Designed miniproteins, single chains, continued (2). Designs and how they scored, part 69

Each design is a single chain, and the fold is of that chain. pLDDT is the mean over its residues in the fold that is shown.

## One batch from the design tools (miniprotein)

Design m6371
Fold by ESMFold2-Fast:
Structure m6371 (fold): chain A 79 residues (1-79)
Amino acid sequence: MKKDEAIEEAVERLRKELESLGFPKETIDEVVARVREIVKELLDNNDFSDEAIRRKAREHGVPVSLLREAVEIYKEKLK
């Protein structure tokens, strides 16, 4: 799978998870847009370390656990 496609697959999987938890569509759209941006930044730096994930999550105001999940889905889709 191409890197851009893997990012979109990770974002869509998070979107479905947040929808199943009852989050409003507007909140989901905002959160997944931030996660998409962060995953692209991590990819551009070729650094998916736990330190980089934590730093970027804080910088963009997203939960570390949510970003970590997105990165794991992204890695899974590249296999």
Scores: mean pLDDT 80

Design m6372
Fold by ESMFold2-Fast:
Structure m6372 (fold): chain A 68 residues (1-68)
Amino acid sequence: MMHRYVVTLRPGHQDQWRDVGRIIGKRGGVGVRRMSDRDGFIARSALDDAQIAAIAAHPAVAAVTRLT
């Protein structure tokens, strides 16, 4: 089942949003869209806890939040 995720990037790391979005894309994620009002992006994917942890471990990532 696909969920929407908000990936919050560390301040000033918005230029890396595509690199982090590619990690989600490797898991069959779609609809990766850059946010304009903050450093981050949204995506739709089916991620398990280990996949979320792998994304959160990226140096540019501050948080990964699943929208229900």
Scores: mean pLDDT 74

Design m6373
Fold by ESMFold2-Fast:
Structure m6373 (fold): chain A 60 residues (1-60)
Amino acid sequence: GDAETAAKGAAEAGKAGPSGGAAAGYNSFRSIDQEGARQAAEAGRKGDIEAAAEGAYLGA
């Protein structure tokens, strides 16, 4: 992904606290599965862009 976008997602997740950070981490772990990758893409399209970006960045 784009390093600039990834950095933004990481900073935002940190500010979101454990809820945001945990969701990003969980999505990253799930990205190893077909289901996880699909979930991250769908979340991004639905407006959960910060979680999707973090999951994609950590999973890539």
Scores: mean pLDDT 50

Design m6374
Fold by ESMFold2-Fast:
Structure m6374 (fold): chain A 71 residues (1-71)
Amino acid sequence: SEENYLKWLEEMLKKKGLSDEVIKEFIEAAKKYGFTPEGLAKAANEVYQKTKDKSTRLKLAEVLKEFLEKQ
């Protein structure tokens, strides 16, 4: 099921318009912090701190919000 969850997460991130590079960094951070709301928030923050692009930052915030709303 982790494989299925990762596929869902990747597809959701692509649907939000994140680049493959940003998606890869987010998934690696999420694996490190765990697939919980707290872990995903830490992953989003880590990628946000590394990313200077405002559009990408806004999309990361939307992704996190959508995840929390669907739980």
Scores: mean pLDDT 78

Design m6375
Fold by ESMFold2-Fast:
Structure m6375 (fold): chain A 78 residues (1-78)
Amino acid sequence: MKEEALKIVEEALKRALDIAKQFGSSKAIDYANELGQKAREEAIKSGDVEKAKELAERVVIRTQGLAFEDFVNGKTDY
């Protein structure tokens, strides 16, 4: 169902943005928004809940990785 698929993606994007903001990574915020927008478009087109879950997980995991990388780089400058 399109509504369920979209909700899954939106909840994941919100979590990804919260994580990126917590680390203070502008790059991760931009990445989450771009990947999230593409995932929303895919969820609307397909209505595929399983694909939406896969895309949602990808949004969260990749955004976390990027935010963590920026955080570690900030520490190495100390």
Scores: mean pLDDT 78

Design m6376
Fold by ESMFold2-Fast:
Formats: structure tokens, sequence, C-alpha cells
Structure m6376 (fold): chain A 84 residues (1-84)
């Protein structure tokens, strides 16, 4: 699971994924309950094109009470709204 999630994060970071590849990668990252992997995925989305960030948010991250995950999700949403 973790290796597959990290590979999905790398796909999102590449900025070269097809829309289908980006959507599949986003779903894999969103399926993780590991807060470290959720943080890595959100950081990758913030550096990637807005479409990749939107795909991750649309997939829906697993619920967490981790402050950094919550703050990065809010930051990603603000970036998408502000850069449209």
Amino acid sequence: MDAEVRRAIAVLESGRASPEEAARAAAIVAGSTDVELQLAGLRAALRAPPEAAQALLDAGLAPTDDREVVLLEVAARIRIVGEQ
C-alpha cells in the first residue's frame, strides 16, 4: 500500500500524467489513512498544476484530526479558488 501511494504521489508531482493517470493517482493517495502519506500527497498537489490538486480534493481524503493535513487541505482549496 505505502509503496503504491508513494508512486501515485510521484505521478502527481511529475506534472506529465494524463487526466486518467492523475485521477487514478489521486484516488490512491486519497485512499490512504497514513497521515505522513496524506501530507506528502497534499504537498505534491500544491506544487502540481491546479488540476492535480482538484483531482485529489475531489477524490476525498480520509478523515483526520491532524492539524497539518487539515491546514494543507485548506491551503490547496484556497489555491484552486484563487488561481482559477
Scores: mean pLDDT 70

Design m6377
Fold by ESMFold2-Fast:
Structure m6377 (fold): chain A 89 residues (1-89)
Amino acid sequence: MKTVTVHVGVPTNPVKPEDLRESFRYAIVEGFRRAKGDIVKIVVEKGDKKQVLTFSEEYIKVEGTPVNKEYDQIIIEEAEKVLNERLKA
């Protein structure tokens, strides 16, 4: 089983969470490509806040302190889309 960790940089400048959706989707897609479908961890960090979202075909797990709750929601939505597309293929 291969685990791939992908760090997603949150800009110091204020950005709308929706503007990061494509960046999160890209990180998830590349993570699964590198992991060969095993486990992908997405790390979102800003200051003292660190959130880790772990995705596999069997589960989605969220750990740590949310940087922004809307980022968590966007990451989960995009991960579910990627996982659903893979299950249909």
Scores: mean pLDDT 69

Design m6378
Fold by ESMFold2-Fast:
Structure m6378 (fold): chain A 60 residues (1-60)
Amino acid sequence: MSNLQLYVSARLQEKGLPLSEVENAINYALGLRDALGLPDSLLPKLVDMYLDVMAQARKT
């Protein structure tokens, strides 16, 4: 179990998003990290970007 998984779960609960999105958020963050050569320290910010986009899409 990774610290990132716990972080994503907490953020999903804060935003009222389903916990089924944990894997999608992690895969998005890891995919961008690998594609752009970003440091692991940016993974929480990449997760937040994904969750913000999903929250906006679900509201409108």
Scores: mean pLDDT 77

Design m6379
Fold by ESMFold2-Fast:
Structure m6379 (fold): chain A 75 residues (1-75)
Amino acid sequence: MIAETIRHAVRRTLLRAGVPEEEADRLSDEFAKAVENNDLKKLEEILQRAVELGVDEATARALLNTAKYLIEKEK
């Protein structure tokens, strides 16, 4: 379902940004769950953690905007 697609996309983005596999797996799982739960606060917390791990702010903002779009259109 949509959560699995989001999880894989976020994981790939985090890995390309240099996030370690363990953290990328954990954060992508949490991100997918937050999207399914419409939890914007949790999404912002996850992306802040990603920035702390080396993801640039533009990439993090793009992921947040994509999540907001999916929550609005796909729920």
Scores: mean pLDDT 78

Design m6380
Fold by ESMFold2-Fast:
Structure m6380 (fold): chain A 79 residues (1-79)
Amino acid sequence: SLEELLEEIEKLMKELQKLYQESKDEALRQELIDKVNQLSLDYYEKLQKASPDEIPEVHKEYLEELKKVLEEFKKKLEE
């Protein structure tokens, strides 16, 4: 459901915020912020152009891209 997709997005955003707060590498923190901001801008642009039937796919794509960012930055910040 749409509510489940939005809940998953919120959960991932909280995980990204935790990763940001735990990182001591300022350059990696900035890269994470920049990537998340770019994805959010892309997401909102697509959402504005989407028909009602396209909205679930826009949310799903955003969720998948956030998961990729989280995975990449976990690897970069881990020992």
Scores: mean pLDDT 80

Design m6381
Fold by ESMFold2-Fast:
Structure m6381 (fold): chain A 78 residues (1-78)
Amino acid sequence: SMTEQYRQMAKNNALQASRAAQQGDFESAKQNALSAAEFARRAGNEEAKEYALKASKAAQQGDGESAKEYALKASEAA
């Protein structure tokens, strides 16, 4: 189903955001986290969306530790 595809896309983008944050690539971390949030929204998963948005904000602020943590939580919730 499209919902299952969106769930998988949310999870995959969240994992990519976490990896980018760990590597200090905050622009990629932010972009992947925003993509994860959009796919989580389309999947109807508010929790994954909220964590992904927090990851994108942390990445925007250069907080790699928080960006990684929130991105992993988004992946777990997806």
Scores: mean pLDDT 91

Design m6382
Fold by ESMFold2-Fast:
Structure m6382 (fold): chain A 79 residues (1-79)
Amino acid sequence: KDVIDEVIQGLDEIIDLIKEGELELATLLLGKLRDFLSSIPELKKYVPGVDEAIEAIKNGDAEKAIELLEETRKKLEED
């Protein structure tokens, strides 16, 4: 429960960074989040959403990255 709350807070911070145009820092933090989620078996199912958001940022699609991260956040709250 506490781990999920921390992940949600991290996603909110990253989404804010993307909205502020801090794409390099957001990408760095998404990479760290991706590695953290991959280290926990029960959270591995959220990795694809983070990977897709990183690719959206690389493609210059910040709006799509935000949408993907907001959907990942919603899944974390509902699961």
Scores: mean pLDDT 85

Design m6383
Fold by ESMFold2-Fast:
Structure m6383 (fold): chain A 90 residues (1-90)
Amino acid sequence: NQQQSNQLFFQGGRLFQQGRYDDAIRLYQQSISLDPDSSNSSTSYIMMGDAYFRQRRYDDAIRYYDRAIQIHPGSSVARRNRDRARRARS
């Protein structure tokens, strides 16, 4: 259900803004599961990567940015954020 997927995506964004990164990741995962082909799926993977980055879990962040790039290879945001995470773990 695209509408439910979008709702979960925006709820995840709200939790992310509150610093509730694990809760945000859970909602982004649920959003992807409801509509894997949605325009939000690549962005959901980026947001999961960002949540792991904020927790200093850089290898997890890179893994999710790579998934976002697989869905949308033209994503400059995902590539830039992945490169940032690679530098941060060094």
Scores: mean pLDDT 87

Design m6384
Fold by ESMFold2-Fast:
Structure m6384 (fold): chain A 73 residues (1-73)
Amino acid sequence: SILQQLQQVEQQITAATQRFFATRDRADLDQIKALIAQAVALIKQYIKDPALQAQAEKHADAFVAALEALLAS
């Protein structure tokens, strides 16, 4: 199911984020970005409301921007 796929991707994002906080490597950040893109794609398959899709994309972009800012500091 889509919910099972979302749960799996959420677990992968959590693990990758913990790794990134330990390493501060761009490669770990790039993996998080790829996993977030997968999560957004799954959300868009499950939720067809354009406003909720736009909100999910906005939150994803904000999270990625926050992680990029951590690398810049």
Scores: mean pLDDT 86

Design m6385
Fold by ESMFold2-Fast:
Structure m6385 (fold): chain A 104 residues (1-104)
Amino acid sequence: DRAAVLRRLAEMYLEMARLSEELAELLENGAPQEELDRRVAEIQRLLIRMTGETPEGRELEEELVEAQRRGLRNLASEKARERRIEAARNLAETYRAKAEELLA
């Protein structure tokens, strides 16, 4: 069922958006680096799961998943707190937009 596949992908994007928002809040509150690293790892695990979920998901999302992995690498390597907060919020907005697109 194509509709069921798209709903599952949208749910994963919404979960990644939620985790990215929480990452921004942790950064704003000065959370320790170990906590930030765990949150980034959670988002990365969801991206890997999305890629492996279906053959159709792999074909439709290979470029998108790679672009998002690049964004997460940039976020993890960012040293300025303010820029990391902005990057995390931008990721959350991007993931919500993708979920909305899939459900339209």
Scores: mean pLDDT 71

Design m6386
Fold by ESMFold2-Fast:
Structure m6386 (fold): chain A 72 residues (1-72)
Amino acid sequence: SSVTATLDAYIDEEVEKLDLALSQGERNQLVQDGLSALEAFKKGFGMEDEEKLLPLVKDSIRLDLQYIKARQ
């Protein structure tokens, strides 16, 4: 999925910015949470345009990564 590839690339960029180490399980969970957030936003806003919703999904992932960093 192009969305999955976009989320993987975004996680890599944010992990580098935060100087964060993630397990494979944490990476997989972030992708799953991101995909779930996308579906929730589609339903909540009544729209199918993934490109318009991706910034909100990326914000959700960024907050999750900041939370993980704060727990180190």
Scores: mean pLDDT 84

Design m6387
Fold by ESMFold2-Fast:
Structure m6387 (fold): chain A 74 residues (1-74)
Amino acid sequence: LIDIARQQSAPFQIALSRVLQQQNLPGSDQVLQIARDQLISKFGTVGGEAAFNSTLDNLEDQAPDYVQQAQQLV
């Protein structure tokens, strides 16, 4: 699961972490850290943190299909 998550986009990784948390499955923290690290590497520390928090807060609006796709992996 974590290896598959590493190959996905950051919004999908955030959606996957939410699904893992809702299902009480392990790995949510690791997937969130992967998403945060990818955004920081792409946009820098300040920009990456802002993008991460924005995506986390507005997941359904920014990535509505990713939550459904993540549920299929879990």
Scores: mean pLDDT 73

Design m6388
Fold by ESMFold2-Fast:
Structure m6388 (fold): chain A 74 residues (1-74)
Amino acid sequence: SSVLEEIKKILEEMVKAVEENPHMSEEEKQRLRENVEKAIEVAEKMSEEEQKLLLRIAKHEFEKLKEEIERLKK
């Protein structure tokens, strides 16, 4: 579904934002990638309505993550 594709895009953008952080270890980055893959697998099994709710949550969490990363750079 288009909602699932949007979830995947947001999760990939979150991974990219974190991977650009020089203070995160390769082990932590790999764990994040594995967690994202598992989250996508779970999302693929969700109903369309559950996916829409997850997308809203993911968008909100991604905005908070971007703010936290920016805070740490200052």
Scores: mean pLDDT 76

Design m6389
Fold by ESMFold2-Fast:
Structure m6389 (fold): chain A 79 residues (1-79)
Amino acid sequence: DAAVEALRRALRTEPRTPERIEALIQRAVAQQLAAARQQLAYDMGVLSLSYPVSLEELEQAARDAAIKAALAAAKEVLE
């Protein structure tokens, strides 16, 4: 994921203050959520896909996955 790799690179090169780390994590989560929403719009609009679960559940799962991935990447670099 390009957003997670950008986060890893930024954490290695930029000052590791709590405020900066938080800002970088929030940016990565926002980028992953934007990409997930764009993919869902493409799948439903272009491919006419029917999902077995609600759109709300899909968006919540994408949000949880984005947060988990960003936090894992930050912990891995800051360890």
Scores: mean pLDDT 72

Design m6390
Fold by ESMFold2-Fast:
Structure m6390 (fold): chain A 70 residues (1-70)
Amino acid sequence: TEVLVLGAVVPASQADATAARLAAELRAQGFTAVEVVRIPLPGSDLEAVVAVGSRDAAAARAAAERIRAA
């Protein structure tokens, strides 16, 4: 099962737009299941935005849960 992860570090104000962009990129590549995780970076006004794409919804969800738990 293939899982592709895309990530970006952006100002918190850009996180929603970045999440939508990364999810659209994964869907354009044929991934039918996309999960997005936002992680605030301590001591900054930055967030890590991580998008996980797979054709297996359970695999995408499991990868996103692992990232969120870190």
Scores: mean pLDDT 83

Design m6391
Fold by ESMFold2-Fast:
Structure m6391 (fold): chain A 82 residues (1-82)
Amino acid sequence: SMALIVLEQAIQELLEYDPNDPDERVVRSLEVIREQAPLVPRAELERLWPRIEAAVRPFLNHPNPRVREAAREALAAVRATL
């Protein structure tokens, strides 16, 4: 599905994060995970969960509170679907 492709791309962008990337770019990738997770079949989301957690977890401790909030919301959206 398109939602799965878009979700996997957002996960990959977070895993390949460069500290020189603007915070807004990180927030957008996290928002994509939040928006797409409910649209992905539960079985696919369950398979992706370890990668999503690994990709998002570093941003829960990010110095920018907007990034931390987006990371919490992304994980909450995924957990709500599982």
Scores: mean pLDDT 87

Design m6392
Fold by ESMFold2-Fast:
Structure m6392 (fold): chain A 76 residues (1-76)
Amino acid sequence: SARLEKEIQRLQILLGTVDIVIGSTEYMEERLTKKYQETGKQSHKQLADQLAETKKALQKYKAELQKKIAELQQQL
């Protein structure tokens, strides 16, 4: 149905956005980890650790989105 097709398209756009955010989060985590190695400052480690946790949550959310898209595609 047209309604299911639109919902699938919406979720696919969201999935693309999540991939971009994961990439940005990973880049920032790597930079802060390197900064911590250079400076020994706990603030750099804390931020890197927070970004690592955010990345894990985003990867889990991405998997849930992919599963939802697959379920909706089977209803077409």
Scores: mean pLDDT 90

Design m6393
Fold by ESMFold2-Fast:
Structure m6393 (fold): chain A 84 residues (1-84)
Amino acid sequence: SPLDKLKEHIARVEGLPEERKLLATEIFAAVLIVEEKLSEEEIKELLDLMKSAIPQVDEQGVLNLAEHLKKNPELLASLKAAIE
């Protein structure tokens, strides 16, 4: 599930500096929203989980990035390659 993928990502980046962990997680969430074509309800659950694990997350920033990625397939491919 998308939530399980996010949980696995958070566990993987736990040892990184806070700023890098935050950025990597926001990018991962935005890519996941677009690539798996998440519904509004699934996006809400994803953001709620992310915010509970990393309170500093910019939820609106993640949503804005996801909208940008929908309109820019080249950027989506580049970010996906960077995060696996």
Scores: mean pLDDT 84

Design m6394
Fold by ESMFold2-Fast:
Structure m6394 (fold): chain A 74 residues (1-74)
Amino acid sequence: GPLLEDAEKLEEKARELQAQADALRAQGEALIATGDPAAQERGRALLLEAGVLEGLAGIYFGVANILKKQAAKQ
């Protein structure tokens, strides 16, 4: 039904956001590890972006879980 379809779409979006966050985190950590101040500044910005995407992924997973529970009761 519509709730399960919406939940699946949100879980797919959450997985995409998590994958993007993981990639940005790896890039940011690599830049910080160089010891170059300019690279470290860029690395910190990437880690901040990764944190935002991780937070959004968590929200999408949470909403998807609520929709799945509601679908099971219908």
Scores: mean pLDDT 90

Design m6395
Fold by ESMFold2-Fast:
Structure m6395 (fold): chain A 72 residues (1-72)
Amino acid sequence: SAAARQAAIDALKKGVKYALDGDVEKATEYFKLAREHAAQLPPAERQALVDAAKTLGETHPNLKKAVEAALG
């Protein structure tokens, strides 16, 4: 749904913000929330969001820690 897609994107953006602010624990919770909303999306869209999160994890150590914790 459009609502689930928007919720997943909004949670992903907040996860990025908190990770870059140094709050890895809060970032991890927002990435988990993004994953929960993404679970309501078609498999291709869900995979695209997972791939985007993993790519973001390559750009900063705090993003990598939060994304790996949320996906593992």
Scores: mean pLDDT 86

Design m6396
Fold by ESMFold2-Fast:
Structure m6396 (fold): chain A 90 residues (1-90)
Amino acid sequence: SEAIEHLEKAKEYVEAALRDPSAAGEYLTEAGRHLNKASQLKPEINKLTQEAQAYAFQGALALAKGDREKAREYFERAIEYLEKAIEEAK
């Protein structure tokens, strides 16, 4: 349950980055903290949390380059992997 709470918080922060790209750096930093805690609690989700973090990072890089469309696609992929991690953690 604690791992699921951290995964849901990470998802909320990635969704916040998607809605407000201007604050994405702060949101993604918080998402990363929650992902790290979830992975420590449930090592079996590590592959899914690593994929989510990789896509969130690519989204941040796309924003830095001014490519908001590509950033949106990457953040949506990160959310997809977070949803899979939440299901696996049940």
Scores: mean pLDDT 89

Design m6397
Fold by ESMFold2-Fast:
Structure m6397 (fold): chain A 65 residues (1-65)
Amino acid sequence: SAAEAAVEAVSAALDDETAALVRAAYGAARSHGLDPIEALRALAATLDPEDAAIVREAIEAALAA
């Protein structure tokens, strides 16, 4: 899925702690029947600007593939 591809790309680009937050948000969204892409966008808004940009870029790249 696009969301899964975005999570894998972000996990490779971010530090382990921030990558763990991304994976947790994705897992929680899936478990609760929420849109994983919207969950990742919401998480990005809480990160510092550089990490937020990496998350948003990964989402857009995954959706374009």
Scores: mean pLDDT 81

Design m6398
Fold by ESMFold2-Fast:
Structure m6398 (fold): chain A 69 residues (1-69)
Amino acid sequence: SLLDELAAAGAAGQAATKAIAEAVANGEDGDLKTSGRVEGDTAIGVGTLGSTTVEVRMPVEEVLKAMGI
């Protein structure tokens, strides 16, 4: 659904932000790769930059509320 796509994008964005922060703290740079998906009621985001990979899991309802929905 559109809401699941939005939640997946939100989770991916959070994972990307954390991956960038960790990579920068470690002196890494490179291309950011990000993905998002929904499994049941859980939104999952993955962000990778250099050797840094971060996974974020959060309820779809919480992601949508954080986005003002």
Scores: mean pLDDT 82

Design m6399
Fold by ESMFold2-Fast:
Structure m6399 (fold): chain A 94 residues (1-94)
Amino acid sequence: LEITLSAADVAKGADMTITVSVKDEDIDRPLLVRLQSVNTGETLAEEVIKSGETASFTVKAPASDVVNYQAVVLYSEGGKTVEVKGAVVSATTY
């Protein structure tokens, strides 16, 4: 399973669109995508998608110069919940 997160640089306090794309070899299973703040582990938003689809989240850019996000994908396999963490992605606020 491959997780790609993209965030655009925006002005401080503006709405920031964060997109998460997931590629899974099992193209039919539902994937719960969570957008998290890196330092707190707080879930900012979540959406259910399938492989090849994109989850789109709108969050308010903080007053800090850099914001760090991570996507976490959850799915069921063999009767258990599997959690996969994506790469940490930084966006600059100006």
Scores: mean pLDDT 79

Design m6400
Fold by ESMFold2-Fast:
Structure m6400 (fold): chain A 82 residues (1-82)
Amino acid sequence: MAKDIGRAVARLAGGSEDEVTKEQAAEAVQRLLNVTPEEGRRIADRAAELSGSPDRVTAEALGKAVLDYAKEKGQAPPVAPL
């Protein structure tokens, strides 16, 4: 589940990769969740910390950060057709 969400966000950020930059993740999350730029950067920062890299974000970490944020805000996570 987290991997699927992370992959969808990564595709929006710039391609089908298992890993994206923190800046790309912030922009994609902002568009995907329709949140402020500040919230998008906050989510991307959390994902980068979970990935153990200062500027790189794995799909798994990104998906987890997005899921945690959606649960906190009560927003429905985007479900891409499989």
Scores: mean pLDDT 69

Design m6401
Fold by ESMFold2-Fast:
Structure m6401 (fold): chain A 74 residues (1-74)
Amino acid sequence: MVTTRVVSQWQEQLPSGKTIVGVVVEQDGKYYGIVVVLSPDGRVLRIETSEPVDSKEEAEKQVQEMAEKFKKEE
């Protein structure tokens, strides 16, 4: 089992009552962006994981882009 480290995390509540959760994790020297969209009743609607990248900033940018795409789907 590989140890993962949370490097960055944020949450934003949308006008629809949905919540977007953005997370960046580090695993084996690589960074992964994860975006989760929750319904107002707490059900997971979407999960997207980015491609592994070499820098935290690059992963954070991918998380932001994925989150903006999901916001647009409202």
Scores: mean pLDDT 79

Design m6402
Fold by ESMFold2-Fast:
Structure m6402 (fold): chain A 99 residues (1-99)
Amino acid sequence: ELEAWRELARAVFEGKEPPAEAERLGRELEEELLEIAREHGLSQEEMERLFVERLAERTGVKELPPLYEKMKEVAKNEKDSEEAKKKIEELAKEAVKLV
């Protein structure tokens, strides 16, 4: 199970399709978070934070949430799409090395 969570975390940060077992865990986690969001009125951004926090808990990699927030900040603030892509890819590589 730990390796499947690691595979999911790597796929999420790389923007790639995870292996079947990791995809199943990701889908189940998304369903759980959607139910919580419906009950508590969470925004999409709050749900995304909880998803990455759950990945950090399952993998033991506490650096995943702050790396994900940096990637989102680059995507929001960097208007040059090529520079944004390079910076996001560098942050994703950092996350993947930790997993």
Scores: mean pLDDT 82

Design m6403
Fold by ESMFold2-Fast:
Structure m6403 (fold): chain A 56 residues (1-56)
Amino acid sequence: GPNAEAARRAAEAGDSAAASAAAYQTGLITGDKNAFEAARSGDGEKAAEAAEAAGG
């Protein structure tokens, strides 16, 4: 979905803050705790992977 796509683009651009924000939005929409934890990690790649896995 749009948040997972935004997280992936941010991660590819090296923007960990934008990737984390998109993963956090995915967590809010889906309730996926892994998306929230990945957003808190500060790692854009982990944020993008978690957002994609949650279907955000």
Scores: mean pLDDT 82

Design m6404
Fold by ESMFold2-Fast:
Formats: sequence, structure tokens, C-alpha cells
Structure m6404 (fold): chain A 69 residues (1-69)
Amino acid sequence: SEAEKFVKLAREVMLELEKAGKSEVAEKVQDLAVRGLLTGDLKGALEEMAEVLEKAGESELAKRLREAA
């Protein structure tokens, strides 16, 4: 399902952020992912998460999220 793909992608992004020592950014991504699941606006959540990642200097992770939106 789209929700399963979304959850997997969000988890992979959060893991990469934790490995990079960016726990605060990972928490923001988690909050946006949870909101997306609760509202059903997965595309909007992906776009907001990508913006957060771009501002954090994580351009490759942001690109992955945009490609999924």
C-alpha cells in the first residue's frame, strides 16, 4: 500500500539522520510523517519533510522524498 511505502521511506530517512547525528531533524521528520498518516495527506507530508531536509543540508534525502511524492 502507499501508506506502507511511506512508512518504510520515512523510517529509512530517520535512520540516516540518526546515523549523521541529526536527531532533532529526525524528530521533525517523524512528527511530519505521523501527521501525514493521521490526515491521509501523504504527498503533503513528503513535501514538508523534503523542505525540512533541504534546510538541514540533506539534499539527497530530500530528493528521495520528492521522487516518492
Scores: mean pLDDT 86

Design m6405
Fold by ESMFold2-Fast:
Structure m6405 (fold): chain A 73 residues (1-73)
Amino acid sequence: MEEEVRKIIAELQALLDEILAKETDPETRALGEKQKQVPQYAYDNYEKAMSLEELKKKLKEELEALKAKLAAE
């Protein structure tokens, strides 16, 4: 489970890096940088907020949303 969560975070960060590399708008880039930090922060603090399984589900949903955004850009 923990290894799966780390893989999802790495994939999210890689996709955000790809989006940010193509982004020229400073505001959108700043939002992307913040989004890149969110999965890691959630993982570092998951014991305070939710189970590891719930965190994995939430991160997968964010990953799918990010993939959809990348496909649209």
Scores: mean pLDDT 65

Design m6406
Fold by ESMFold2-Fast:
Formats: sequence, structure tokens, C-alpha cells
Structure m6406 (fold): chain A 73 residues (1-73)
Amino acid sequence: MTKDDVLAGAREALDQGDYRLAALTLKSLVRYMGASKEAAPLLEEAGRGLLTSPSPYDRQLGREAIALAEAIR
């Protein structure tokens, strides 16, 4: 699986409104394949979606996604 395949999967998850799957996929990409500037805007979008969730878990994941996006920028 290439980095582009993983990024495509994350974009599809975002298009479906699955911010949790998108954030987890992108965090794994950065962790195992290294920092990608292409992941930063997708992490920010997923993080913003998660921060609107009533779930404390989703809000924490959203904060982590936004922090990771800022670190990559």
C-alpha cells in the first residue's frame, strides 16, 4: 500500500463524514510513513469534524489531529 493509497482512503472517509476513520488513518500514515504535508489539511478537516462530536473520545482525537497538522505545517 502506497502513501497515495492511504491518503485516498482518508479523503473518501472525509467525504462520507467518517472523521474518526479519517483521523486514525492519517495519524497512522504520519506515524509509520513519516510526516507528509499533504496529510496536514486532511488532519485539520478531520479534527474540526471531530471537535463537533458530543463524544469526549472524538473531541480528544480531534485535538490530537489538529496538533499533528500544525506540527507538519
Scores: mean pLDDT 83

